# Designed miniproteins, single chains, continued (4), part 50

Each design is a single chain, and the fold is of that chain. pLDDT is the mean over its residues in the fold that is shown.

## One batch from the design tools (miniprotein)

Design m13716
Fold by ESMFold2-Fast:
Structure m13716 (fold): chain A 69 residues (1-69)
Amino acid sequence: EEISKAIIYYTAARQAMERGDLETAADYLIKLKELFPDNPLVNKMIEELLKKAREAGREDLVARLEQAL
């Protein structure tokens, strides 16, 4: 079910961001964006992760996240 998956992916992404695991956070946020392309909370989290990825010099993650938006 999409709703159950959304809760799991959202929780995993949030926990990854709190740990500074930008790659895992990106993976789960991209999955959420595929399920809910117009969800403002998902878009906000992707934008927050984009800022962190840019600050860390993670151009690979920046490209992936920009394509997901």
Scores: mean pLDDT 81

Design m13717
Fold by ESMFold2-Fast:
Structure m13717 (fold): chain A 92 residues (1-92)
Amino acid sequence: SELLKEAIEKLEKIKEKLEKTTDQEEILKYLEEVKELLLELLKHTTNKEEILALIGHILRTIGLILDNPSQEEALKFIEDIIEYLKELLEKS
């Protein structure tokens, strides 16, 4: 519960930073920070398969941004992760 709350707060802060940049390198940096946060959650969660699926999704999103940079795509992805983690918190 507490770990999920902290993860959500950290993701919301990363989202705020993403809203302020259109630079590909900064976008990729923030997506790497999201990946590292999800990897840390994986160590402590009972929803390992679902968190692994989110990690897979972020790797695909990084690939897409390298081919065709999009701040909007990165923002939508982080919003989807935040909503999913909030749903997990409610079911806990």
Scores: mean pLDDT 74

Design m13718
Fold by ESMFold2-Fast:
Structure m13718 (fold): chain A 69 residues (1-69)
Amino acid sequence: SKEYEEARERIYTNLYNMKLIKEKKVYTLPDIKTEEQRKALADEAKKSMTPEEIEFADRMAKLAVERRK
């Protein structure tokens, strides 16, 4: 469960980060220093995702966890 949640959060953060870079809205990559900031960023990233992107991240996270078998 935690491994799945961590994988999902990482995917959300990566997708959000790519969007920010692509759009050149904000350069916030080096700003993540604490666990609270990472979780806050992941939560914000999820809110910024489209339903399709959420589905994609969910599938990718499950695949990553399944791979460890």
Scores: mean pLDDT 70

Design m13719
Fold by ESMFold2-Fast:
Structure m13719 (fold): chain A 98 residues (1-98)
Amino acid sequence: MKLSKEEVEEIREIFEKEVEQLLKELEERNDKKGAEIVEEGRKKALEYLDKAEETGDPFYVLRATAILIEAVAKALGETLPKSLQESIEELRKREEEE
């Protein structure tokens, strides 16, 4: 099922709002490394949202979400549940297979 450009833009706005809030909190704590990790994850996630907008393929939204979740967990020093790690790895393999 294909996504509309408007649906992808709504997802982008949610991502940007949540990330900006987290970045402000990390900057207030002077956690520069955490902020850099989150910013890199945001940039990569937004690139996948651009692909989702161009193709209408919801796979790219899932991939963007996975990238952002990994970046946030890494910035906060948290380990993702094994089931979520496996789901993220499956999305990565799908991308490698085209």
Scores: mean pLDDT 79

Design m13720
Fold by ESMFold2-Fast:
Structure m13720 (fold): chain A 127 residues (1-127)
Amino acid sequence: LIVDDNEELRNFIKELLESLGYTVLLANNGEEALEILKKHASEIKLIITDYDMPVMNGGELLDRLSYIAPDIPVILLFDPNNPRDVAALERLRVLSEFNPRLELLEKTEDKEEFEKKLKEAVERLLS
C-alpha cells in the first residue's frame, strides 16, 4: 500500500514496485489508507507512506497502525527540505529505534539513489 498525496511520486513508486512483481494499492492520505487497510489487511504486506499529507499525516497514520496492524512493516518517506517533516524527524527516529518494522527513508532529489534505497528497504522488510 502506497500512501502519498503527490500523484507523480505515488505513480513513480507504484511503477517501480510493479516492475519488481508486487501488486500495489494506492491512498492519497492516512485516512484513505486506513479505509483500504480495513478491507485488505490480509493482502497488505508493506505500507509506504509520505509524512506531510492533508487530513491525516504519516505520523498520525503510524500511531493508528500501532493498534490496528502492528505486524505490517512501514517505510516512512521524509523530505529534509520540508519543515513539517524536519520538526517530526527526532520523534520518528526514536519510534524507528524501538520498532524494527519501521524504516525511515529520505526523499532524495536523485531519483536513481531514491529508487535504489527504496528497493533495498522493501527487500529487507519483506525478507
Scores: mean pLDDT 82

Design m13721
Fold by ESMFold2-Fast:
Structure m13721 (fold): chain A 68 residues (1-68)
Amino acid sequence: AASAARLATLRRGFEEVLEYAQKGDLEKAREVAQRTGAELGIEVLLSDTPEEAARDARLGIEQLDAVA
């Protein structure tokens, strides 16, 4: 289940980014984004503030929900 598994991995990554960003831990949020991106062979970019990183993660989840 190639594309479904890939989307699930990306969604999990965004959910973890959102969790850390909501806690104000931008360092961990970036770590998760980099790890998820490396795992999928893509670049996951986050904004420079926890608030904006949380927004980026929510938008990513919403976009994935629209196609899943």
Scores: mean pLDDT 77

Design m13722
Fold by ESMFold2-Fast:
Structure m13722 (fold): chain A 100 residues (1-100)
Amino acid sequence: SAAERAVLAIIDRTLDIAERAKEKASPEVAEQLEKLIEELKRLKEEIERNGVTPELLQRLIAVIERIIELLKEAFPDDENMKAMVEELEHLKRLLERLLA
């Protein structure tokens, strides 16, 4: 479906942002990002198998929110990372509209 393609594209973009942040992160933050990356990959597999459900959308929104919080804390003075956070906040809003 168009909704499934959109959600999968959001996951792929979130993965790209998280992987880029991991490369610049301290070992402690990189470990936290790796756990969130693994959770995103599992959500992608579940959506590819079962389609988009409200439960999977809520789980995806929660993961993106945790990534946003982690990036804001880890990179408070990085202008490139602030732009990536703004993009993640926009993607989160798109997912929230799919729940309505």
Scores: mean pLDDT 90

Design m13723
Fold by ESMFold2-Fast:
Structure m13723 (fold): chain A 68 residues (1-68)
Amino acid sequence: AQEVAELARAAAEAARAGDRAAAIEHLKQMHSLGALTEEELARAVAAVEAGDLDALERVLIKGYLRAS
């Protein structure tokens, strides 16, 4: 749960800073820990690439709630 929360925060911070590569790497780590499904990872990556921070945040909240 703690690692998932830290990765979600880091992904959101990287996306807000415009560091898409770092944001995507953190999202892949969340997926490897089981916090995001493959479908949720794909949606989150698409949101990062589009600069859609609201869509990214919705996916991160779902992952966080699943891990808690």
Scores: mean pLDDT 81

Design m13724
Fold by ESMFold2-Fast:
Order: C-alpha cells, then sequence, then structure tokens
Structure m13724 (fold): chain A 78 residues (1-78)
C-alpha cells in the first residue's frame, strides 16, 4: 500500500487531531483531514472546506476546496 509523506505544515496540522506519524496511507490522511475540518467547523453546507487561515490552504494554493481536492493537493506535494 502506497504511503504519503505530507509537507511539514500538513504534518503539524494532522498532529493537532492525533495523527503523529510522518508517513500515512491515503485513507489515514483523508480521515485526519476530515476530522480536522469537523473539529474546526470549517465545512460549509456546499461541502467546501474553508482553509483561508490554515497551512493546508497555503499548500493547496486555494482558500476553499473539497476534501477530495485537499487530499489530491497533498498527494501532489508529497
Amino acid sequence: KELVEPPPEILELLRTVGFTRERLTLSEMTGGLQLFALEKKLVSEDGYIDLSSTPLGKVAGKERLTLREAVEAIKAAS
């Protein structure tokens, strides 16, 4: 199974929701990002995540994106 090594900014974000590993499966990364978005109440009713004040927004180059787009952006940056 392919492991992803996210950028340091994303690893710091994932640590805030209990993910302390440096290499994660896509399923683990998706779960961690979803948990972060839910805990910070960043999910809009249209399913977009507001990342304007997070490291993930800087890595993805967008302030608003779907969870799927966020996972793909991190995979591309890894």
Scores: mean pLDDT 73

Design m13725
Fold by ESMFold2-Fast:
Structure m13725 (fold): chain A 56 residues (1-56)
Amino acid sequence: MDFLKDFQDSMLKGALAVAKSRGLELSEEDIEKIRESTTGLEASRIMNEAIRRKKE
């Protein structure tokens, strides 16, 4: 059962949807880091950093 691939695909799709809804553009580096993440916490940290960057 390929839970890791399904999880990574789901995390990336969710992150892209959130970014689009907030008018936030994710860099290719951020996208790759989310795709390679194995935890929701890591993906969340990347998103929070991108949001903070947008506010500044």
Scores: mean pLDDT 69

Design m13726
Fold by ESMFold2-Fast:
Structure m13726 (fold): chain A 97 residues (1-97)
Amino acid sequence: MSEDEKYYIELAREFSKVRLTPEQAEALRKAQAEALRRLQAGDKELLAAVEDLYKNYSPKEIVDLLREALDSGDERRLLEVAALIVYLQSKVVGLPL
């Protein structure tokens, strides 16, 4: 199992402990869709933010950042965390970015 797969599995496990409101779930869904579009368009600043999060934060810390972004309405942080999720999904399941 790759390090990317291990990180993604632990991230999914930590995320399974979180209960989102319908409004928070919709905000995350929209952020993931936007992140996918930007990464596919070659957004280098967003990719750099994803690499920084992956390098410096554990899966648990990423989920904590997600909750804080949703609770505070920090759209940029939500986009960056959503982009990390999409990036890891792409690497684990082989979807193009």
Scores: mean pLDDT 84

Design m13727
Fold by ESMFold2-Fast:
Structure m13727 (fold): chain A 84 residues (1-84)
Amino acid sequence: EEKQLELDIAEAIFIIALTLLKKYGSPEVAKKAQEALDAISRGDFDRALELTDELIKTLEKEGYSEEDINLVKRARDLLAEAIA
């Protein structure tokens, strides 16, 4: 039960982060965020994490702030910890 609640909270935080990147990010960031959201909707957490790692590289390449990138990394890490 506690492990499931942890996973549900981590997934919710991750979905919120991706949804905001889709809404406010560049077209490339929005596309990659949507790909990660689609993986989550299929229950493919491993693929969602891989796609998020590529999204983080895109954020770094496009010059997003270190603070914004670190927030996305934190959301990604929370999900990775919850599914381990």
Scores: mean pLDDT 83

Design m13728
Fold by ESMFold2-Fast:
Structure m13728 (fold): chain A 62 residues (1-62)
Amino acid sequence: MTKEEVKEYLKKVAEKSKLNTDFSDELIDYIAENTPKEQFELLKRIAELLDVDPKKVEEYKK
């Protein structure tokens, strides 16, 4: 997955949760540089914490 997609998804998740949260640019870069599996697992965990359907995170990969 691209760095651009990671940023877009995190913004979308934050907006849905109504959280005033800033994901550091360094964190986004780290996720994008690492394997897609690590990125996906982290996003799935965040989705769970924010009461978002975890299954949608899997569809994001498609």
Scores: mean pLDDT 60

Design m13729
Fold by ESMFold2-Fast:
Order: C-alpha cells, then sequence, then structure tokens
Structure m13729 (fold): chain A 73 residues (1-73)
C-alpha cells in the first residue's frame, strides 16, 4: 500500500540520518518491493543504492542500481 511504502521510506531516511546505512538500505529495498508504481520503486532502489554506497556494500549497491535501471526502461 502507499501508506506502507511511505512508512518504510521514512524509516529508511531516519536510519540514514543516524548513519545506520546498512539498515537504511534494507528499509529502502522493502519500500521498493511495496511501491505503488515502477517510478516510486525505482526511486526507492536509488535511495537504497546511495545507502549501501555509504555502508561500503558494493554488491548491494550494484544490485539496487540494476533494479532501478530495469524499472526505468
Amino acid sequence: SKEEFEKLVKEGEELAKKKEYKKAGEMFIRAAEVAPNNEEAAHAYLYAAIAYKEAKDSKKMQEALNKARELRK
């Protein structure tokens, strides 16, 4: 649902604000999975990629970037 999506995005943002970047990335991935449309899902995957970059998790960053790319075709 849109409400669930917004809640997960907000939780991810709060975690990133606390510099808990790995957990933030996990929340943004969950947000992408429940997103109301492909555009919002792609944005959530980009947020996850940024969080994983900060967490220095190159594999998870690339996975999130690939998901965002496929949704923007």
Scores: mean pLDDT 87

Design m13730
Fold by ESMFold2-Fast:
Structure m13730 (fold): chain A 86 residues (1-86)
Amino acid sequence: SAERKAQIEALRARAPEELAELRALGAPEEVLAFAERVVAALIEIAEITDAAEKEAKLAAAVAEARAAAERLREAAEEVAKRAEAA
């Protein structure tokens, strides 16, 4: 539980920085809004549901959110490159 809560806190702290970087790279607002909603939903679920059987699932959800943020950053870089090339 403490480990999971620490991971959620890390996600909460890192998400604004990652989203700010994506916005600086020219990511579409729709993509940024989607990412913000996903992160907020995961944090909310973690805060209202703290059962032992859910700990592994929440850890997996946090890992998926981080992977999704990485994919969105790559997508934003591709959009920026295409805008530059066009």
Scores: mean pLDDT 70

Design m13731
Fold by ESMFold2-Fast:
Structure m13731 (fold): chain A 61 residues (1-61)
Amino acid sequence: MERLAEQLVEEFREAAEAGLPVEKLEAWRDTVLALMESSGVPEELRRRTEEELRRIIEEAK
């Protein structure tokens, strides 16, 4: 994963571990994916990042 995408996933995971509510994580996921799209991140990398964020949210339930 590219460094920018990796940093975003790490920050998201830290927030989930800190107890951020699932609804806030879902809103942040949408923001991260929109940021990646606007930054021209390749679709394959965006899809993999979306899967990782989804897994983090499931683990936070």
Scores: mean pLDDT 76

Design m13732
Fold by ESMFold2-Fast:
Structure m13732 (fold): chain A 57 residues (1-57)
Amino acid sequence: METAQRMRRSSSAYTGGGGADIAGSMARGFEGSGDPVAAEYGREGAEAARRNALKQG
């Protein structure tokens, strides 16, 4: 699935302690770029990172 590929790339953004915050910043940046593909990419990553952060504590 193409979604799995997108999630893998977004997942690498949360390797650090601030992963969720970094993913959120990326999502805003992608949305600001005006590229709908990039915006979708960033949102997916931000949600995945947020879920991971909540799961970890």
Scores: mean pLDDT 58

Design m13733
Fold by ESMFold2-Fast:
Structure m13733 (fold): chain A 79 residues (1-79)
Amino acid sequence: QEALDALRRAAATALKEPEEVRNKILSLVGKAIQALLDGDYEKALEYARKALETARENGASQEVIDALERAIKILEEKL
């Protein structure tokens, strides 16, 4: 639940971003959530890392970056 809750929080913070940036981050976070629900922690971590990189490259808010970093840390602790 902790990793899923962290990814959902990242998605919620991303909703405040401009549409193009929001859609890119939400797509990757959605893929991370789906991988996590399928039990694929490695894929979930891969997509979460891609979401963080996308957020950084597009100047997303610190809240989005912090939420994604938290999700990544939780996923890393499960591997």
Scores: mean pLDDT 85

Design m13734
Fold by ESMFold2-Fast:
Structure m13734 (fold): chain A 94 residues (1-94)
Amino acid sequence: SIEELYKKAGELADELFTASREEVEKLLEELRKIGVEIADLANDPKAKEEIEKLIDEAKRAFLVENQKGKGLYLVLQAMGIVQELVDKYKEKQR
């Protein structure tokens, strides 16, 4: 299921490139929820905190600052952490 969660996180990140302002908050909260679940599965509370902070900063960039490029950059940073957590989890299962 971590692979299914990671795939869904990637799909949400891709949707953020073309999302309307109304959709951005919903997509970022879904991405937060999945990222937190992946961090919990990987037993990494520091990564969980970093993901939550990056999503909060992305929400500010998109919705308050109206800086889509900055928001997308922060989302990609959160996705990088999520990818490392997935790789770490898979290594423990092998």
Scores: mean pLDDT 86

Design m13735
Fold by ESMFold2-Fast:
Structure m13735 (fold): chain A 61 residues (1-61)
Amino acid sequence: DELAKLQNALAVRKMELTLYESAAKAAADNGMEPLAAYFASQAAETREKVKELEAKIKELE
């Protein structure tokens, strides 16, 4: 089922987003600014991938 595959991909991307957001905050809280910026940029890219997957899932529903 294509819908189930997209839902699984979305779950993975949402988990990755949470990890990147948590890592960015932890790095920032510890004064690791270049690392915080890196994780923040990864979180932003992952957020866009989440939106893309959510849109595809909506089209198949």
Scores: mean pLDDT 86

Design m13736
Fold by ESMFold2-Fast:
Structure m13736 (fold): chain A 76 residues (1-76)
Amino acid sequence: MLEVTEAENTETRSVVKVKNLGDTDEVFEYTAPFSGVLTVSIDGKVVDVREVEEGEVVKVTVPAGSTATLTVIKKE
């Protein structure tokens, strides 16, 4: 069971927090709002950094009881 919060949404930066309230790992599908650099953090620890294109779907596994934070910063 995933709880999704849009923490920030600007033209150059998007921050989405996904909390897994369940007892099993779940996959969250994230669609990039613009081309940029995606940083994925689990419970405040960076686990992945990658470039994304606008409209790209990224699958993130959110562990049971953990919070994933997805930050996309627009490419210059």
Scores: mean pLDDT 83

Design m13737
Fold by ESMFold2-Fast:
Structure m13737 (fold): chain A 75 residues (1-75)
Amino acid sequence: MSKELGEKVAKMVEEGKSQEEIAKYISEKLKIPLSTAKRYVSAIFAAGKEQNLTPKDFGKMVAVVANALKEGRPL
């Protein structure tokens, strides 16, 4: 599940999808509020811009956050 989510987000980033569209996708898949998804996507993109992350790396970061949220782990 989280790996598939990460791979889909990586593809969306590669295709130039907006942060809002990516956040909507994550919100729907994880059943979390859109506002929460937007905050996480914004934070990941800010970190990624600073570190010149690839779309695949963005997908991996999303998968890690998604797993933490599902397992109730601190972020």
Scores: mean pLDDT 72

Design m13738
Fold by ESMFold2-Fast:
Structure m13738 (fold): chain A 84 residues (1-84)
Amino acid sequence: EELEKEAEELREKADFYRGLSNAYQYKADVLDEEAKRAAEIDPGKAAELQRLSDEYRTLADQYSKMAEEYEKKANELEAEIKKR
């Protein structure tokens, strides 16, 4: 009962961080595209956008790792619940 609730909460955290990872990946892709468009008009702005894109990709990777860790913890608790 309590373990089932804890496993559910861990899955919610995994979903939350997976969502953040996806959001930052999307933002990075948008910034990369904006950097390409800006390169023809403002090379300085293009460089700034590319740097932000790289930073957001790093954040996406970090959140993806957090999601994976919470998924692992949820799986471990689910295994313990099945064990009784």
Scores: mean pLDDT 85

Design m13739
Fold by ESMFold2-Fast:
Structure m13739 (fold): chain A 85 residues (1-85)
Amino acid sequence: MVGDVYEAEDEKGRKVLLVVESTDAEGVRVFSVIDKETKEYLGVIREEDLEKKFSNIKDTGKVEDPLLHVPHEVEELREAVEKTM
């Protein structure tokens, strides 16, 4: 479900949060990747690539606003597109 939060580890042992940002028309989930310690937004990953790049994926049972950790520059870009079109 959108907003669902998972914990995982990358190849270097970095702990990350995976927040469900959206589901596409095919039902594939898209995750925002966030550094668990710094809360830095690291990018996005599709569900199909999740197990290729992350290990120890665990459902936290938490729900967050999927835009909570998105940088202002990315938020401004989204707002500009929404407001103009």
Scores: mean pLDDT 70

Design m13740
Fold by ESMFold2-Fast:
Structure m13740 (fold): chain A 75 residues (1-75)
Amino acid sequence: TNLAQLLASGDVDAAIALLRERWQDVPKSQLLSAGRLLGLDLDPALPKRVIAEAILLLMENPEMSPEEALAQALR
């Protein structure tokens, strides 16, 4: 399953489920692409967990800014 393609198609529920259950199975390149589609300015050096959490937070909280989602994932 391609996370970036799920997000591009608007299948938000499937993308959230993938990130919650199997984020470790998603390649870092797909997480970076998905985050960029959502407006996240992601440093490629960030841990895969942080990238996945930032995407998940932004998807679950539509009113949250990309900057707020990334800051919370870094906690």
Scores: mean pLDDT 78

Design m13741
Fold by ESMFold2-Fast:
Structure m13741 (fold): chain A 88 residues (1-88)
Amino acid sequence: SLEERVHQELLRAIGQIIRGLMSTDPSAADVQAAIDATDALIDALDALIASLRDSTDPADQQRVAEYTALRAQAQAVRDRLLAHLDAL
């Protein structure tokens, strides 16, 4: 499911962010892997949001709002990772 994809990409992004930012010797490759995982999460969120866009169910409309907020947080993390990569 699209929700399952978002869950898997979220776990991947968390793992790569921990590796890229909190490792004793994070490499540019580790930071790039964190950016790539964050991009995959944003793509998964975009697909899920698009699937719910035409729903008239208030629960689905609330889920769109929550996933849109999560997407904004993921974008902010991506921007910070790019700045970190540029500083390496």
Scores: mean pLDDT 85

Design m13742
Fold by ESMFold2-Fast:
Structure m13742 (fold): chain A 117 residues (1-117)
Amino acid sequence: LADEFEALAELEKEVELEETDEEEGVSTRVRAAIFRLRSGARLYVGEALVSDKEDKLLGAAAFIEADLSALPPELREEIEEARAKYKALEAEYKAKNPEAYARAKEALEKALKELEE
């Protein structure tokens, strides 16, 4: 997904965060990026994954945000499809493990704040 946007846009900024909670035995990995399209529009993409000590995925959160009105129709469709997939993933992980989902969401919000700086 990120590689697809890089072909259509320039990577403007990237944030990567890793946090380990030794007491809970979980690790959170976050990657968030801003891509600038030729039109001047910005695309924000991010993903946070929470795993246990054996790298088993416990929770996930993701976002994709853009000014869709500034995008070509084909790119809009691609972004809407990605958004739908992310929402489905979010709902699934929130239901299975609300605590891990909360950790993923918090880490993702932190990365988003870093991108805005």
Scores: mean pLDDT 74

Design m13743
Fold by ESMFold2-Fast:
Structure m13743 (fold): chain A 65 residues (1-65)
Amino acid sequence: MAKIEALKEAIRRAAAQLGADVEIEERDGVLHVTIRPLSPELGDALAARIRELAKEYGVEVEIYR
């Protein structure tokens, strides 16, 4: 199933809604997400949303800032 692709799209959408940039790389079924937020608070909000999405999709995510 395209769970990883769906999660990537959901993450990109969340980042766009918050005005942040993300880089996403898939390695061995794990998504590595680098966040470039305009503020620390916005970065925290996006990181929390990404973790929630990862739980919903059942995909492991590692977040970098």
Scores: mean pLDDT 81

Design m13744
Fold by ESMFold2-Fast:
Structure m13744 (fold): chain A 93 residues (1-93)
Amino acid sequence: KSTLTLLILAADNGDKMEKTVNDILNSDNPPSRIIILDVGGTGSTPEAGKKLGKRPSVEYISVDGPPTRQNALDAIRQNKISATETIVLSDTL
């Protein structure tokens, strides 16, 4: 298993987020930890994120407010998130 901690920034596309996370977890060398940061909590993202967060290697964090880069950065600081790699799954971030 990879020693990587992966941060996923998501805002509005729960289906793409769920598919991406499942594809990563089903890879030959998945990250040891995946953190999903749901900025704004809109559309299907909260439902998909909560489902994925039931897995022991996946953490789901919901962030209130608009899906902006500033809110994402503030949430990263407030939650003391440290990640090896980051993926952005939103056109607004």
Scores: mean pLDDT 76

Design m13745
Fold by ESMFold2-Fast:
Structure m13745 (fold): chain A 89 residues (1-89)
Amino acid sequence: SNALLLRLIGLALRLIGLEFDLALLRARGASRAQLEALLAELQALRADIQALLAEAKAAGDTELAAFADKLLARADALIAEVEAELASL
């Protein structure tokens, strides 16, 4: 549905913002607290993407579900990057 698509776009924009936040933290030198805060925001975003994916699947919107799956994989990759940064401290 158009409503689910707009939600997907909003979640994608949130992910781009968090990717930019990680880049700034890397450039400026991140504290553990800043990386933990970013990880918490990424985990919350991941949960929102999973909820959208479930709704898309329930609606039979296979194309939207595929885009949500790709966004989820991208969020998982960013979570792994933040966890690696935390492990390096």
Scores: mean pLDDT 91

Design m13746
Fold by ESMFold2-Fast:
Structure m13746 (fold): chain A 64 residues (1-64)
Amino acid sequence: SVRAQLEDQIAELEREMARDLAAVRRSFAENPDTPVVEMAARALNVIGDAQTRIIQLKKQLRES
């Protein structure tokens, strides 16, 4: 069903976002002199790349 497909897509995007955030954390662990604000900005960019799509899919799920 459309609902099941939307739920699967949301779950996959959330897993992808988690993997990308883990990669950001690893990158900054390897460069400990990097300012916290730069780490936060990189993490927010990763969230932003997926979150807009997740929000749109959740809206479709509510409206279906």
Scores: mean pLDDT 81

Design m13747
Fold by ESMFold2-Fast:
Structure m13747 (fold): chain A 90 residues (1-90)
Amino acid sequence: MSAKELFREAVRYVRELTPEERAELRAQIEYDKSDMLTKEELKEFFKKQGIELTDEEVDALVRALDIDGDGKISLKELQAFLERVRERLG
């Protein structure tokens, strides 16, 4: 699986999460406040991988991964999430 394919599937995965599945995902990801990404930085991060995120898609990612409700995602949490998506798909 390429980085572009992984990032596309990650976006699809978070869009289809129920509230209960979202809570379970958050419980499985180790919380780390270092290297925090804003919504704008998250869009740039995905754009570097060839993925153009819509506002709805970035909001879905933030809702899934923003454990403390500050509107930011840790780079470490994002990387852990992407690894879990890769393990489930390939």
Scores: mean pLDDT 70

Design m13748
Fold by ESMFold2-Fast:
Structure m13748 (fold): chain A 96 residues (1-96)
Amino acid sequence: SAKEAIKKAEEYALKATKYSVLAQQALKQGDIDTAKKYAKKAIEYGLKAVKYAMEALKDESLSAEEVARAIGLALAGIGAVFQGGLILGEKISADV
């Protein structure tokens, strides 16, 4: 159901945001391996949040509030993917 899709999108968006924050904290502390590990999890959960939010939006019977919530969850997922991608794209030079 669309309500179950929203619930799953919420679960994955929360996980994506959590791992995005943990990845950024690890990066600030110089723990690059931990930052990359959490960045990969943020991307995986962010993509799942987008998938379930888009699935919910296929239901034309959603209220305006439910549509807004699903869009917000998709945006949260996209944000986590973007942040995780930036961390994974960091070019660490051992020669500096």
Scores: mean pLDDT 83

Design m13749
Fold by ESMFold2-Fast:
Structure m13749 (fold): chain A 87 residues (1-87)
Amino acid sequence: MELFAEAGAAFARGDLEAARAHFAAGLAAHPDVSLLEAAQAMARGVARADPALAAEIAEEAERAAEESEDPEEAAAARAVAEAARAA
């Protein structure tokens, strides 16, 4: 999971090559990872590198949760928002 956090941090720094490498390594290490788990880890990485960008991601995720009529989708979006704020 740390590889997805490193991918998020690299993305926040504008290092797209490092972000892609860390993301690919994360998928190889965790082939059964859910999209939600990967998204939460990346959100934590963004928050470590760029808290302002993480705040914008959290706002978008909260909006998605409020607009969702599916409780599971709403819970997933809120989990991503919390991950972006927690790091």
Scores: mean pLDDT 78

Design m13750
Fold by ESMFold2-Fast:
Order: sequence, then structure tokens, then C-alpha cells
Structure m13750 (fold): chain A 63 residues (1-63)
Amino acid sequence: LVDGLIDGLKEVLELRGKSDVAERLAEAMRNGDYGRVYDILVNEAGFSGGSAGLIITALQKGR
């Protein structure tokens, strides 16, 4: 379940030429480091704080 969300986000970031960011984001998500996930999404991936918060909530509910 969580892996599907991670794979989707990786594909979007790779399409935008940010494959290094995608790999770091996937690692942080798998490790459950939600503070790092938020930081990468907002500061490196270009997501809004609201979108990042929704993604983190989905990851937490997927456990």
C-alpha cells in the first residue's frame, strides 16, 4: 500500500528530472522519517505544505 504511493511519487519526480530527490524521498518514506519526508517534499520537490501534510497522513494511515 505505502509502496504504491512511494512508487507514484518517484515516477512524478523522475519525470520532472529530479531522480536524486525521488530516491531520497523514497528512502525517508520507507524509514518512517516523516520530518525528513516533509522537508524533501516542500524544499526540494516543490510541494506545498498542505500537499506534503496530506501525503504524510496517507503514509501514516497505510501502516
Scores: mean pLDDT 76

